Designed miniproteins, single chains, continued (3). Designs and how they scored, part 8

Each design is a single chain, and the fold is of that chain. pLDDT is the mean over its residues in the fold that is shown.

## One batch from the design tools (miniprotein)

Design m8260
Fold by ESMFold2-Fast:
Structure m8260 (fold): chain A 86 residues (1-86)
Amino acid sequence: MTLVLTLEGLSPEQIAGWVLRGIGLELEGYEVEIEVQGDQLTITIRGLSEAEVQQFLQLAQRLAQQGADVQITRRGDHLEIHIRFS
C-alpha cells in the first residue's frame, strides 16, 4: 500500500521532527519521498502493510481529536491523509 501524508501549519521544529521520522522509515527499508514547502510537509511511503497503514490512520484520528483538521481519502491501495494544524 502507498500512503501520502500531507501536514500543514507546522513550525520549523515540527517539520524537522517529521523529516527525521520519514528518514527513519527510509532507513528501515521503506520507499520514502519527502517534500517541504513553507509550513507544509508531504511524505509519500510505499510498501506499507495494512497493519502499518492502520497505525498511521490511528495517528491521524488522534491528531483530529487533539484539534487538527484531518481529511482521509482511500482509493484502492492508496491512502491519503491531509492534516492541518491550527
Scores: mean pLDDT 80

Design m8261
Fold by ESMFold2-Fast:
Structure m8261 (fold): chain A 55 residues (1-55)
Amino acid sequence: MEELKEQIEKAWKVFDEAGKNKMSLEEFQKKMDELDIPEELKGGFLAWAKAYEEG
């Protein structure tokens, strides 16, 4: 669980920075892939990023 928790925290930091720096969805996807974020978590963040961009 410790490693999963760290991955979640890293994903959130990347997501937060992506929003602040207007990172593209493709760049965000690549960053998450590089961090080895689980697909389940990755899908959630991608859906949220899309909603954020459209909202």
Scores: mean pLDDT 70

Design m8262
Fold by ESMFold2-Fast:
Structure m8262 (fold): chain A 65 residues (1-65)
Amino acid sequence: MIDEKEVLEALGRMYISLAKLYEKKGDLKEAAELYRKAAEYFEKAGNLEEAEEARKKAEELEKKA
């Protein structure tokens, strides 16, 4: 059953969308937390490239906040 992986991927994408929204509003701390959550879900799903991209985004925003 692969539905668990699909759900984890969907959660990762949802958190990326939310993170981008907060980033546009200037809420950098909240955006960084949402990118970190996205990375965790992508990592659990085995989407290592997307997880790494989300993690890098979180780290960059944390440096600016």
Scores: mean pLDDT 82

Design m8263
Fold by ESMFold2-Fast:
Structure m8263 (fold): chain A 60 residues (1-60)
Amino acid sequence: LEEEIKERAQRLQRIYAGDFDELEENYKALADEYGLTPEQRKALEENFKKIKEEMEKRKK
């Protein structure tokens, strides 16, 4: 389950690279789909923040 969630999160990152709004919405949908605990959801949100920071460094 955890590995599947990570794999799907990575796919979303590749698909929605550069689109923070779409990525965030898909992360929320993923959390809802798998019924993630608050702790697991927080981990996904922290992952999202790291991606956002990384994309800001790229400054399209």
Scores: mean pLDDT 69

Design m8264
Fold by ESMFold2-Fast:
Formats: sequence, C-alpha cells, structure tokens
Structure m8264 (fold): chain A 55 residues (1-55)
Amino acid sequence: SREVIIRVAQKDTGLSEAEIRALPTMSDAELRELAERYGVSVSGLRSLRDALLAE
C-alpha cells in the first residue's frame, strides 16, 4: 500500500511525489526544514516516513 500512502500524503501535505518518496532517506533535520517550507508538522512527516519504511 505504499502507493496509496504516497497519494494520500500528496493531498494532505502539498509535497511532491518525489519529496514524499524521499522521506525514508531524510534525517530529522531535513524533515524539519521540509515541514517548515510546506507549513506541516514535523511529527506528521516523521509518522509518514515511518509508515513508508513499514511498507
């Protein structure tokens, strides 16, 4: 269900597909920068990264 997670995340966050697919490779510092840029919570991006890693 990785593809479903990616599509839902694009709608919820406004991040591009490429940025969402890259979340598992990002450090917490990179997630914080991305969260600030898109106006979303860093904890939300961490949960999304963890969900993608679990798939």
Scores: mean pLDDT 84

Design m8265
Fold by ESMFold2-Fast:
Structure m8265 (fold): chain A 78 residues (1-78)
Amino acid sequence: SREAVLEMLELAAEALEAALAGDLERAEALVERMAELARRHPEAGREALALIVEAVREAGGDLAEALALLRRRIEELR
């Protein structure tokens, strides 16, 4: 389950990076992959979503800061 959380957080970080680069098609594809993983691992999906929401809230909606916070959390959870 921790591995599933980490994979979803890595997908979220890649999606934010793609969105910041203006690659919205890639961002959507990564979000869909994360949604599929959350469907297969609903408990891990809830944990990953909580961590993503926390990062976005702490960043005040600044996607670049949210990306930095998510990358720190990924490193912390390894």
Scores: mean pLDDT 85

Design m8266
Fold by ESMFold2-Fast:
Structure m8266 (fold): chain A 59 residues (1-59)
Amino acid sequence: MIEAPAVEERDGELVFSARQLPEEQRAEAERLTAAARAAVARQAAERAGPLATAPGVAA
């Protein structure tokens, strides 16, 4: 294989839409999505926290 044309360009974003995932991968994809969402939300909160809200006040 020399190069894979337009296979990994957007692979895992559109094609990886959980359209034909087996039951096991559906649960795993949901867990990964939930974990990613939690991580993003946590990162956003941490980024806003140290500047937007004093860490010693909001407890």
Scores: mean pLDDT 57

Design m8267
Fold by ESMFold2-Fast:
Structure m8267 (fold): chain A 85 residues (1-85)
Amino acid sequence: GEIEELMARFEKLYEEALKLALEAMKNAEDKELAQKLLEEAEKLIEEMKEIIEQLRSDPEALLRAEIELGVVELVLAVAKLLISK
């Protein structure tokens, strides 16, 4: 259904955002590359937030999506702290 399609898109964005944040951490010494990877991850997180707005009618899908958003935002925050050094 529509919710399943939204969740499939959300999961793909989640995996890609995590991958970008982890690659930024691995390349923390290359400030220019690391910043570019973080900016790309932030764009995917904004798309994830737009999907969450569409999930408001399904409490179970919404809860799962909010938990995954929280995880990727935490990973991104850690990546930003490591790169700022």
Scores: mean pLDDT 87

Design m8268
Fold by ESMFold2-Fast:
Structure m8268 (fold): chain A 76 residues (1-76)
Amino acid sequence: MSVEELLEELFEAARAGDLERVKELLEELKKRGADLTRRDAEGRTALALAGLYGNQEVFDLLLKAIKEQEEKKKKE
């Protein structure tokens, strides 16, 4: 699967609250160095979608993954 396909699946899983699918997608996206803050056509991130749909566990998991990615960018 392409990074774009994985990100689209991540948006869908975050909206649905599929915690296990989000975990699988995050591991693959992290291995590929994908930008977890990428926005959809409406300007929403996966984190924003999880928050909008009230998926607290998915929101917390995404927030942790995004913070870890941001720290990697700062440390290089």
Scores: mean pLDDT 80

Design m8269
Fold by ESMFold2-Fast:
Structure m8269 (fold): chain A 98 residues (1-98)
Amino acid sequence: MSESAKALQEAAEKINKEFPEIEATVEGNTLILTAKTEKAAEAIKEAAKKLEEKFPEVGVLIGGNTTLITLLGTEEAKKRAKEIAEEIVKLLTEELNK
């Protein structure tokens, strides 16, 4: 497993423990967030938008209740994978506690 995938997997485990309304899984360099409620879906969308604005190494795709957050395969993205993963958890915490 790549270092990027490991960082995302650690974030997914934290999200699954802290937010029962979100299911988090990892496929390669992509974190998949599935919302079980409309409030969680909106929180994920806002967090993903803020993440994409802060980190050019991140690509975001939103489809209904599922959001894909992909770390690009660049050296810069690999170096920042842990920082990006930690920011995902932080932004989700901020949006869900509004």
Scores: mean pLDDT 82

Design m8270
Fold by ESMFold2-Fast:
Structure m8270 (fold): chain A 80 residues (1-80)
Amino acid sequence: SLAAEGEAARKAAEDAALEKVKKYGVQDSMSGGEKQDAAAGAARAAERDAREDALANGKLPEYAPLAAEAEAKAAAEAAA
């Protein structure tokens, strides 16, 4: 279903964002949990946008890259 595919894409994007957050290097004052929360928020926003676009155009999100891009951006901003 669209919901299950979106959930899978979101989880994949969350995992990818967490890996990127680790690579970016976090400030000691910014906990891992804070960066994880920011990455998860970005993934959910990207997933929702992808779902709305897919529903409007009658197609399913193909995979996680859309969510991953939004997460990478949010994670980078959180890291800055």
Scores: mean pLDDT 58

Design m8271
Fold by ESMFold2-Fast:
Structure m8271 (fold): chain A 59 residues (1-59)
Amino acid sequence: MVLARAVADYTATRADELSIKKGEVLEVLASLPGGEVLVRTADGREGRVPGSLLEPVPG
């Protein structure tokens, strides 16, 4: 499982995007064109976020 942490709050601007909070840990499902990442939250929500908002979670 690949995990990443949000470095800042983000509000979805498109229907396929996900709103996230700073410090939220997300499961990385796929890398997408244009620097976006498909992620899943702990509560089961899925959507796109800008890859620049994510940092790797060390094991």
Scores: mean pLDDT 80

Design m8272
Fold by ESMFold2-Fast:
Structure m8272 (fold): chain A 110 residues (1-110)
Amino acid sequence: SLEEILEKARKELMEALDKKGFSEQMKAIAEEAFKEFEKELRKYVEEHPELTEEQIEKLVKFLVNGLLQAAEIAVDRGLSEAETRALFRGVIEAALRMADRGEFPDPDAF
């Protein structure tokens, strides 16, 4: 189900951020970004009932990998909180644009 896919992905994201030693602030910003994506994805799925669970799972995994990579970039480049939030928003928009084009990439290909 959509809820099971989202819950599993959220747990994987938070566990990966913790294991990689990201700050509590970074974890909070990433969790907020994931929740924003959840709200937008739920609306998107309602508007596109033809979407398969496999396509949704690929999209969600792509988003998780994108947020993890974005977190690394934010730390490596010393981005501000505002810049980090903007970078995470860009990842969400990229994932949703791919879905809109009918593209469901391999989750390893950010």
Scores: mean pLDDT 86

Design m8273
Fold by ESMFold2-Fast:
Structure m8273 (fold): chain A 55 residues (1-55)
Amino acid sequence: SADEEEIENGVEIMLDMVEKGVEPEKVMEWLRERLIELGKPEIAERVVERFKEKL
């Protein structure tokens, strides 16, 4: 589904930021804020949970 692709892309971006030295907590805050501003808070929570599973 389109939502699943959006979630996967979000997780890849977050993991790339962590590899570049950004703290996981800060990456999660950044993604939540951005997706809330875009009107997608439900997608934000799904991305964050999947990101936590891959740490």
Scores: mean pLDDT 81

Design m8274
Fold by ESMFold2-Fast:
Structure m8274 (fold): chain A 62 residues (1-62)
Amino acid sequence: MSTLTHRLPRPLSPEEAEAAREAAMSVPGTTAASVEGDRITVTAETTEAGRAALDAAVEAVE
């Protein structure tokens, strides 16, 4: 398992946080995703899945 955290330049709104979480959780191998202010944290079965999940979450709020 791998846990990855990305810090955004600004805090996410509740709507953006939910979109980011849903995007991360849609990636195969993702076991958990959370958003806390300007931080997105994903946990996945592999580092590659975690990177893909984090990328999807960031893209959802861009």
Scores: mean pLDDT 81

Design m8275
Fold by ESMFold2-Fast:
Structure m8275 (fold): chain A 66 residues (1-66)
Amino acid sequence: AEELYKKGVELARRGELDKAIEYFEQAIKEDPNNAKAYNVLASIYYARGEKEKADEYFKKARELLA
């Protein structure tokens, strides 16, 4: 999970957002409690104009931190 998250961050820094999303989704599948991956996915979807999907991921991240 940690390695997948790190690869996602590197891809996002390079602007490879579609590939970054794939790695973050894989990180969540391996560790469903990874609030950081949910938060980053939410931020990417907001940047892409997918507000409703972003809100869902932000909600999940908050639930994991509560």
Scores: mean pLDDT 80

Design m8276
Fold by ESMFold2-Fast:
Structure m8276 (fold): chain A 63 residues (1-63)
Amino acid sequence: SEAEKLYLEGLAYAGQGDYDKAIELLQEALKLDPNFEEAKNYLEAIKADLEGDDKKALELVKK
């Protein structure tokens, strides 16, 4: 499907360190298939990793 193709392209860009492009492709896959769990889970993982340097480190230090 088109959603699967966008998901695989998103994985390829993430593997190259281009997380901005990976996020765009994963969001486009979810527009075509909102129930695409793999794309949703991977997008959440990328977002959590990108926020890890600022939000999670600050939360751990404040504990």
Scores: mean pLDDT 74

Design m8277
Fold by ESMFold2-Fast:
Structure m8277 (fold): chain A 85 residues (1-85)
Amino acid sequence: MSAGERAVELLTRRLEAQLKKLGAETIEISVKRHEDGSIEVTAKGIAGEKLYTGVARIDIKDGLVSSITMEPVKVESLEELLKRE
């Protein structure tokens, strides 16, 4: 596996563990690869009446992982989201 694939696996596991710790039973993972080779991992999970969203970004330069950034987990009320459709 490439370094980028291993980084995606690691970040996916970290985001899943973080959301499970917050009480999320079902977690949706999406991975987006950009044309510049950077990779974005997004995890979404529901716990009680809240939607939790975690985002991590992997920056790649010259085929090597140059940086990894994890955003703080975003918390949104499901009640507010459902009212807005």
Scores: mean pLDDT 78

Design m8278
Fold by ESMFold2-Fast:
Structure m8278 (fold): chain A 79 residues (1-79)
Amino acid sequence: MSAEQMAERLRAAAEQAEREAELAREEGREELAELLEELARRLRELAERVAAGELSAEQAEAEWRRLLEEVKKRIEEAE
C-alpha cells in the first residue's frame, strides 16, 4: 500500500471515529465519546505523519492496529 493510500484510509477511519463519538455523546455516553474523539485525533495525526514521509505505510498500519487495540480495551473497561 502506498503512503498516500494509507493516509487516506487513516483519514477515513478518523472521520468514522468522529461520527461514532457524536452518536455516543447524543446517547449520554460521555466517556466513550471522549475515547472516540481521542482515537480520531490520533488517527489524523498518524495520517499527517505518513503524508509527510515520517512513517512508512507499514509502520502506520502497525501504529493504527496498536491504537485500535488500546482504544477497544478502554471502551470495554468504560462501558
Scores: mean pLDDT 82

Design m8279
Fold by ESMFold2-Fast:
Structure m8279 (fold): chain A 68 residues (1-68)
Amino acid sequence: SMEQREKALRLVEGVLTLVKEGAERLAVQLAVKEMRKLGPEGTEIALEELEKRDPELAKKIREALEQA
């Protein structure tokens, strides 16, 4: 849905902002927490956008999601 996409893209911007501020660990924690609430569709949209903009970060978030 458009609402799900909007939430996913806002999460991506927040996560990337934290990484730019040097808070990568907090960014990964935020991503995992919010993706769990977002559900599988929103999580996939967010991860696809992250893979385009920061593929290394996207991999770390996928790994963290598998452990959560």
Scores: mean pLDDT 86

Design m8280
Fold by ESMFold2-Fast:
Structure m8280 (fold): chain A 68 residues (1-68)
Amino acid sequence: DLTPEQLRALVDEATKDVSPEVAALVREYWDAVLAGDTERFLETAERIHANPEAQAADAAVVRGVLAA
């Protein structure tokens, strides 16, 4: 099972080459997942879905999670 530290490392790696705004959005989404904040999770998920760069970065985090 992934620790919060391992998940944050995956998010940092997936967002290192994207815009600061996209990096902040993807980070907020996964922080909401870790905190169990359903409302924040749904709000950030909608914004990620609307942004192709954010979708690609989030897909990289998901691939890292599945590989762990």
Scores: mean pLDDT 83

Design m8281
Fold by ESMFold2-Fast:
Structure m8281 (fold): chain A 72 residues (1-72)
Amino acid sequence: SLKDLILRLIAEKLRLIGLEYEIELLEKKLKENPDLSEEEKKKIEEKIKELKKEIEELEKRIKELETEIKKA
């Protein structure tokens, strides 16, 4: 139903905001922590890369849901 699609869209958009905020916190940690080891920096950079991939897939799902809602 249209209502179920809208609720799913809201849930996916909230997840997107959460992932974007997690990246922001990790980027801030890289910028503000001079005492981070090279290994710790690499782990944070790898995590940011993983989260960016998750965001890309999530944005595709959101676009699909918005398209389905338009058709309903």
Scores: mean pLDDT 88

Design m8282
Fold by ESMFold2-Fast:
Structure m8282 (fold): chain A 60 residues (1-60)
Amino acid sequence: MGVRAVAVKDYTATSPDELTLKKGERVVVLEVVGPGKVLVQSEATGKTGIVPGSVLEPAG
């Protein structure tokens, strides 16, 4: 299973590969895709996308 995390602040996607998140939104981390970047799936919407790891806090 992927690692659960929560958004610690709102994040607005700046590219098509990124995901917009609301503060408090729960996500599953699927993969680390680059320096400080992670591929996640939103639990609320089921959408996947890349976000900066700095906007996430591990939750489990």
Scores: mean pLDDT 80

Design m8283
Fold by ESMFold2-Fast:
Structure m8283 (fold): chain A 64 residues (1-64)
Amino acid sequence: SKEEALKRFEEAMKEIEKLIQNKDYDGAIEVVEKLREEARKRNDKPLEAFADRVLQSLKEIKEK
């Protein structure tokens, strides 16, 4: 459901934030990739697009 997807999103964002605070960009990328896979399974196109944008940003930060 949409409510379950939002709760899962909030949990994933909390984990990603913790990993970024620790400068663990590889770990953060892994969490976002799993979120993207879950979005694909649910056919949640907005969430998939969001995850793709976050992945691009994290990869760019890591490459700097």
Scores: mean pLDDT 80

Design m8284
Fold by ESMFold2-Fast:
Structure m8284 (fold): chain A 62 residues (1-62)
Amino acid sequence: MVSEEQLRDERLKRAAILLAGTDLSVEEIAKRVGYESLEEFERDFKERFGMTPEEFRAKLRA
């Protein structure tokens, strides 16, 4: 049985990979990993990784 937490963690990890490996917008990445709301995606991502998706991408390209 897969928990809601496990599915959410998998989606956020996939988003991190897409942020690192692609030039897709944060909005497109949110949609690709199954988020209906950009705001919900950004909150969950920040809770999981301690920074916004935009900050995460900037850090990887610094």
Scores: mean pLDDT 81

Design m8285
Fold by ESMFold2-Fast:
Structure m8285 (fold): chain A 56 residues (1-56)
Amino acid sequence: MSPREKLLKLIGKVLDAIGDIIEAELKKDEEAVKKAKEELEKARAELRAEAATVPA
């Protein structure tokens, strides 16, 4: 898998997590919001780490 392919996949995970947060907030499900926020934080950390390995 290329670095670009990994970055695109991680960006997709971040977008999915944001969507989950919005849905949970609309449903007023505090537990789902907390879980989705934790997943977003992990996905953002992974994306940042992967981006740091890409040549300028």
Scores: mean pLDDT 78

Design m8286
Fold by ESMFold2-Fast:
Structure m8286 (fold): chain A 114 residues (1-114)
Amino acid sequence: MVVLTESGGGTYKEGSSVTLTSNYTGPRAVGAAWYRQKPGEKKVLIGDLGLFGDLFVPESVKGRFTVSMDLAKRTAYLKMENLKVEDTAVYYDAILAEDGGLYFGPGVQVTVVK
């Protein structure tokens, strides 16, 4: 069973940077993606590694958000730079495992204030 444990949520000032971390268990990962869900909106892909590329990533986050993985540590990262109030959302990691399953984390709340 793949279980994702996400961290790095909290309240941050506009213009700051944060790295969200997701540690996963189970079979090896072959890709990772990060989604955001704003209040009243659907989950939106904001970055990935080894899955969809930039086809579905909003222009407002391109160049500011970076997805990376450390396969040896079984950890996926979302680095968020130059935070804006509009980045306030719940952020979900998703891991594509070698069993072909796509597994989502429980979500971490990021709140950005002026």
Scores: mean pLDDT 79

Design m8287
Fold by ESMFold2-Fast:
Structure m8287 (fold): chain A 63 residues (1-63)
Amino acid sequence: MISEEELEREVEVSLVRMVYGIAKATNKLEEGIKILEELKKEYEAKGNEEAVRAAEEAIEELK
């Protein structure tokens, strides 16, 4: 059985990917970067390293 914590971490990674996709599709790159930076800080505080790495990669791709 997948734990609630594992599911939450996967949801957080998926949210990062969604923000990236929307920002790229709408050409709202600066707004997307700001949201991703906020999510990165939140997920660093939670210890979700996978979501942090996903956010870092997304930020670099949008620059």
Scores: mean pLDDT 82

Design m8288
Fold by ESMFold2-Fast:
Structure m8288 (fold): chain A 66 residues (1-66)
Amino acid sequence: SDDDLEALFRRYDTDGDGVITREELAAVLRGHGYSDEEIDALFDALDKDGDGTITLEEFRAYYTEK
């Protein structure tokens, strides 16, 4: 649900600035056994505008896009 997506977003948004950086995503996913290549691929998929950060809008769009 949207509430679940916002909760997940906040888990990655470690500094609470309203965006997820590649390093914040990496800090979470390395703990779960993801490689840097896998993390970079996921970040690129989520960062649709290529600005180097993932907003809550981009995060939601990723999970609602067919």
Scores: mean pLDDT 72

Design m8289
Fold by ESMFold2-Fast:
Structure m8289 (fold): chain A 102 residues (1-102)
Amino acid sequence: SELERLRERLWAAQGEIGARIAELVDALLAAGALAALPEIEVRPLSAEEVRALLERIAGADLADVADRGAVLRALLLIQASLAEAIRNGDVEELRAYLAALE
């Protein structure tokens, strides 16, 4: 049940990130800028990479971010990484990702 408890917590965190993505997409749509979305191959990030990426965007004012596409890309990479950890991660990996989420 420890594994199930960690998966449930990480699933909730992924849902919160998904809500942030939806809000940012809506803001870009309202601004007529959705066509500027980055084309990327999505690879899962390590827990340390997720933490570093979250720290880089933590101080960003989404309304004033000149490169909103870069923030959206970061959130999409984090979401994909959490999804992979939920599917295939063990207890140690899930704990590392939860710690990375601050």
Scores: mean pLDDT 73

Design m8290
Fold by ESMFold2-Fast:
Structure m8290 (fold): chain A 68 residues (1-68)
Amino acid sequence: SAEELAKEALELAKKSGDEKTIELAEKAVRAILEGDAETAERYAVKILLETGNEEVAKKLGEAAKAVA
């Protein structure tokens, strides 16, 4: 489910220890829980561009698609 993918992505972000990745992932997860696929996808892209964390970005992108 979208929620399971979002939670898994947030756990990966926390495991990375990168505060920026965690902050952006939390915002993406909130968007997913609110049903806002577009906002979630924008934060997934920001994670990729600003932190380079491909795993977190891809899981959040998949979660956003599952919401849409």
Scores: mean pLDDT 85

Design m8291
Fold by ESMFold2-Fast:
Structure m8291 (fold): chain A 58 residues (1-58)
Amino acid sequence: MEAAARTARHELERLGREHGLEALGREYADKVAAAIRAGDYARANEIAREFVELVRRA
């Protein structure tokens, strides 16, 4: 769980940096990591999908 949260955070932060959305990527990474640590994978997936959609539209 902790390893999964760190991996998800790293990937979202990287995606944000690559697309000029570093601050948003960091914010979403924190939210996804918190959801994973809480065991709420449905919420983590929803938040990650929202960020990916934002990146696609940027």
Scores: mean pLDDT 81

Design m8293
Fold by ESMFold2-Fast:
Structure m8293 (fold): chain A 84 residues (1-84)
Amino acid sequence: SEKKKEAEELYKKGLEYYTEGNLEKAMELFKKALKLYEEIGDKKGAAKTYAYLGHIYKILGDYEKAEEYYKKALELDPDNELAK
């Protein structure tokens, strides 16, 4: 679907900013991707996005939010290696 393609493009762009250390822009793009993945019911796409948001909060020292996002990722996809 068009929304799935847009979500994937936003997720990939978020990963690029994450890799470069631009956590603010990465979070913006991951949150946009997450909204689209959730709208279309793409549990694996949402889970990957929650896991990276968890990684970002952990880097920022917000361990409580990191744990919340990792738990959400595993609830949506128990096989999600990024959140284990």
Scores: mean pLDDT 88

Design m8295
Fold by ESMFold2-Fast:
Structure m8295 (fold): chain A 55 residues (1-55)
Amino acid sequence: EEFRRWAEEQAEEMVKAGYITPEQKEAVRRALEEHARLTGEKPPLFKVKPSAPAA
């Protein structure tokens, strides 16, 4: 539900920043959702920047 939505938003931001690949997005999203469900808490989205700037 809301945990899932938060998790997918978080993972999407990481993919956009180039921190993880689209394949890793699903695994990361699952881990985030599980964590949020266990703790009952959704920390704020963190932002990751790619090591190299865009062209």
Scores: mean pLDDT 67

Design m8296
Fold by ESMFold2-Fast:
Structure m8296 (fold): chain A 60 residues (1-60)
Amino acid sequence: SMKEVILLFLEIAMETELIVAKRNPALAEKEQANIERMLEYMEKEDPELAERAKKKLEEL
């Protein structure tokens, strides 16, 4: 479904934001807030996918 595609793109977006935050400390606070928001959305739509995304973020 389109919802599943959007959730997968959010997973990729969160990983990208985390990498940017690690390389640019000036953006880290805003990027972490964005990641938290994206995770909250994913958790409401697909808790299993959100758990998978959380594990990936912890490994980065």
Scores: mean pLDDT 78

Design m8297
Fold by ESMFold2-Fast:
Structure m8297 (fold): chain A 72 residues (1-72)
Amino acid sequence: MYGEKAMLYATQGDIEKAKQYAKLAEENGEFYGASVAYRLIADVYEQKGDLETAREYRAKSEELLKKAIEKL
């Protein structure tokens, strides 16, 4: 549920709410949803030219994706 909200807010460009719900998803073990949300957040920062912040969120997305696969 939190991961879906994070992805929705990221898609709408509400990055602050996307971050809030992505963190809640991560804390609640929704690693796949959190991973997708952080990837979308990274894409937004990359489009804005903030490549350093985009790289940080891509790394976080990749780490959470590994946790999601490990859980499967």
Scores: mean pLDDT 83

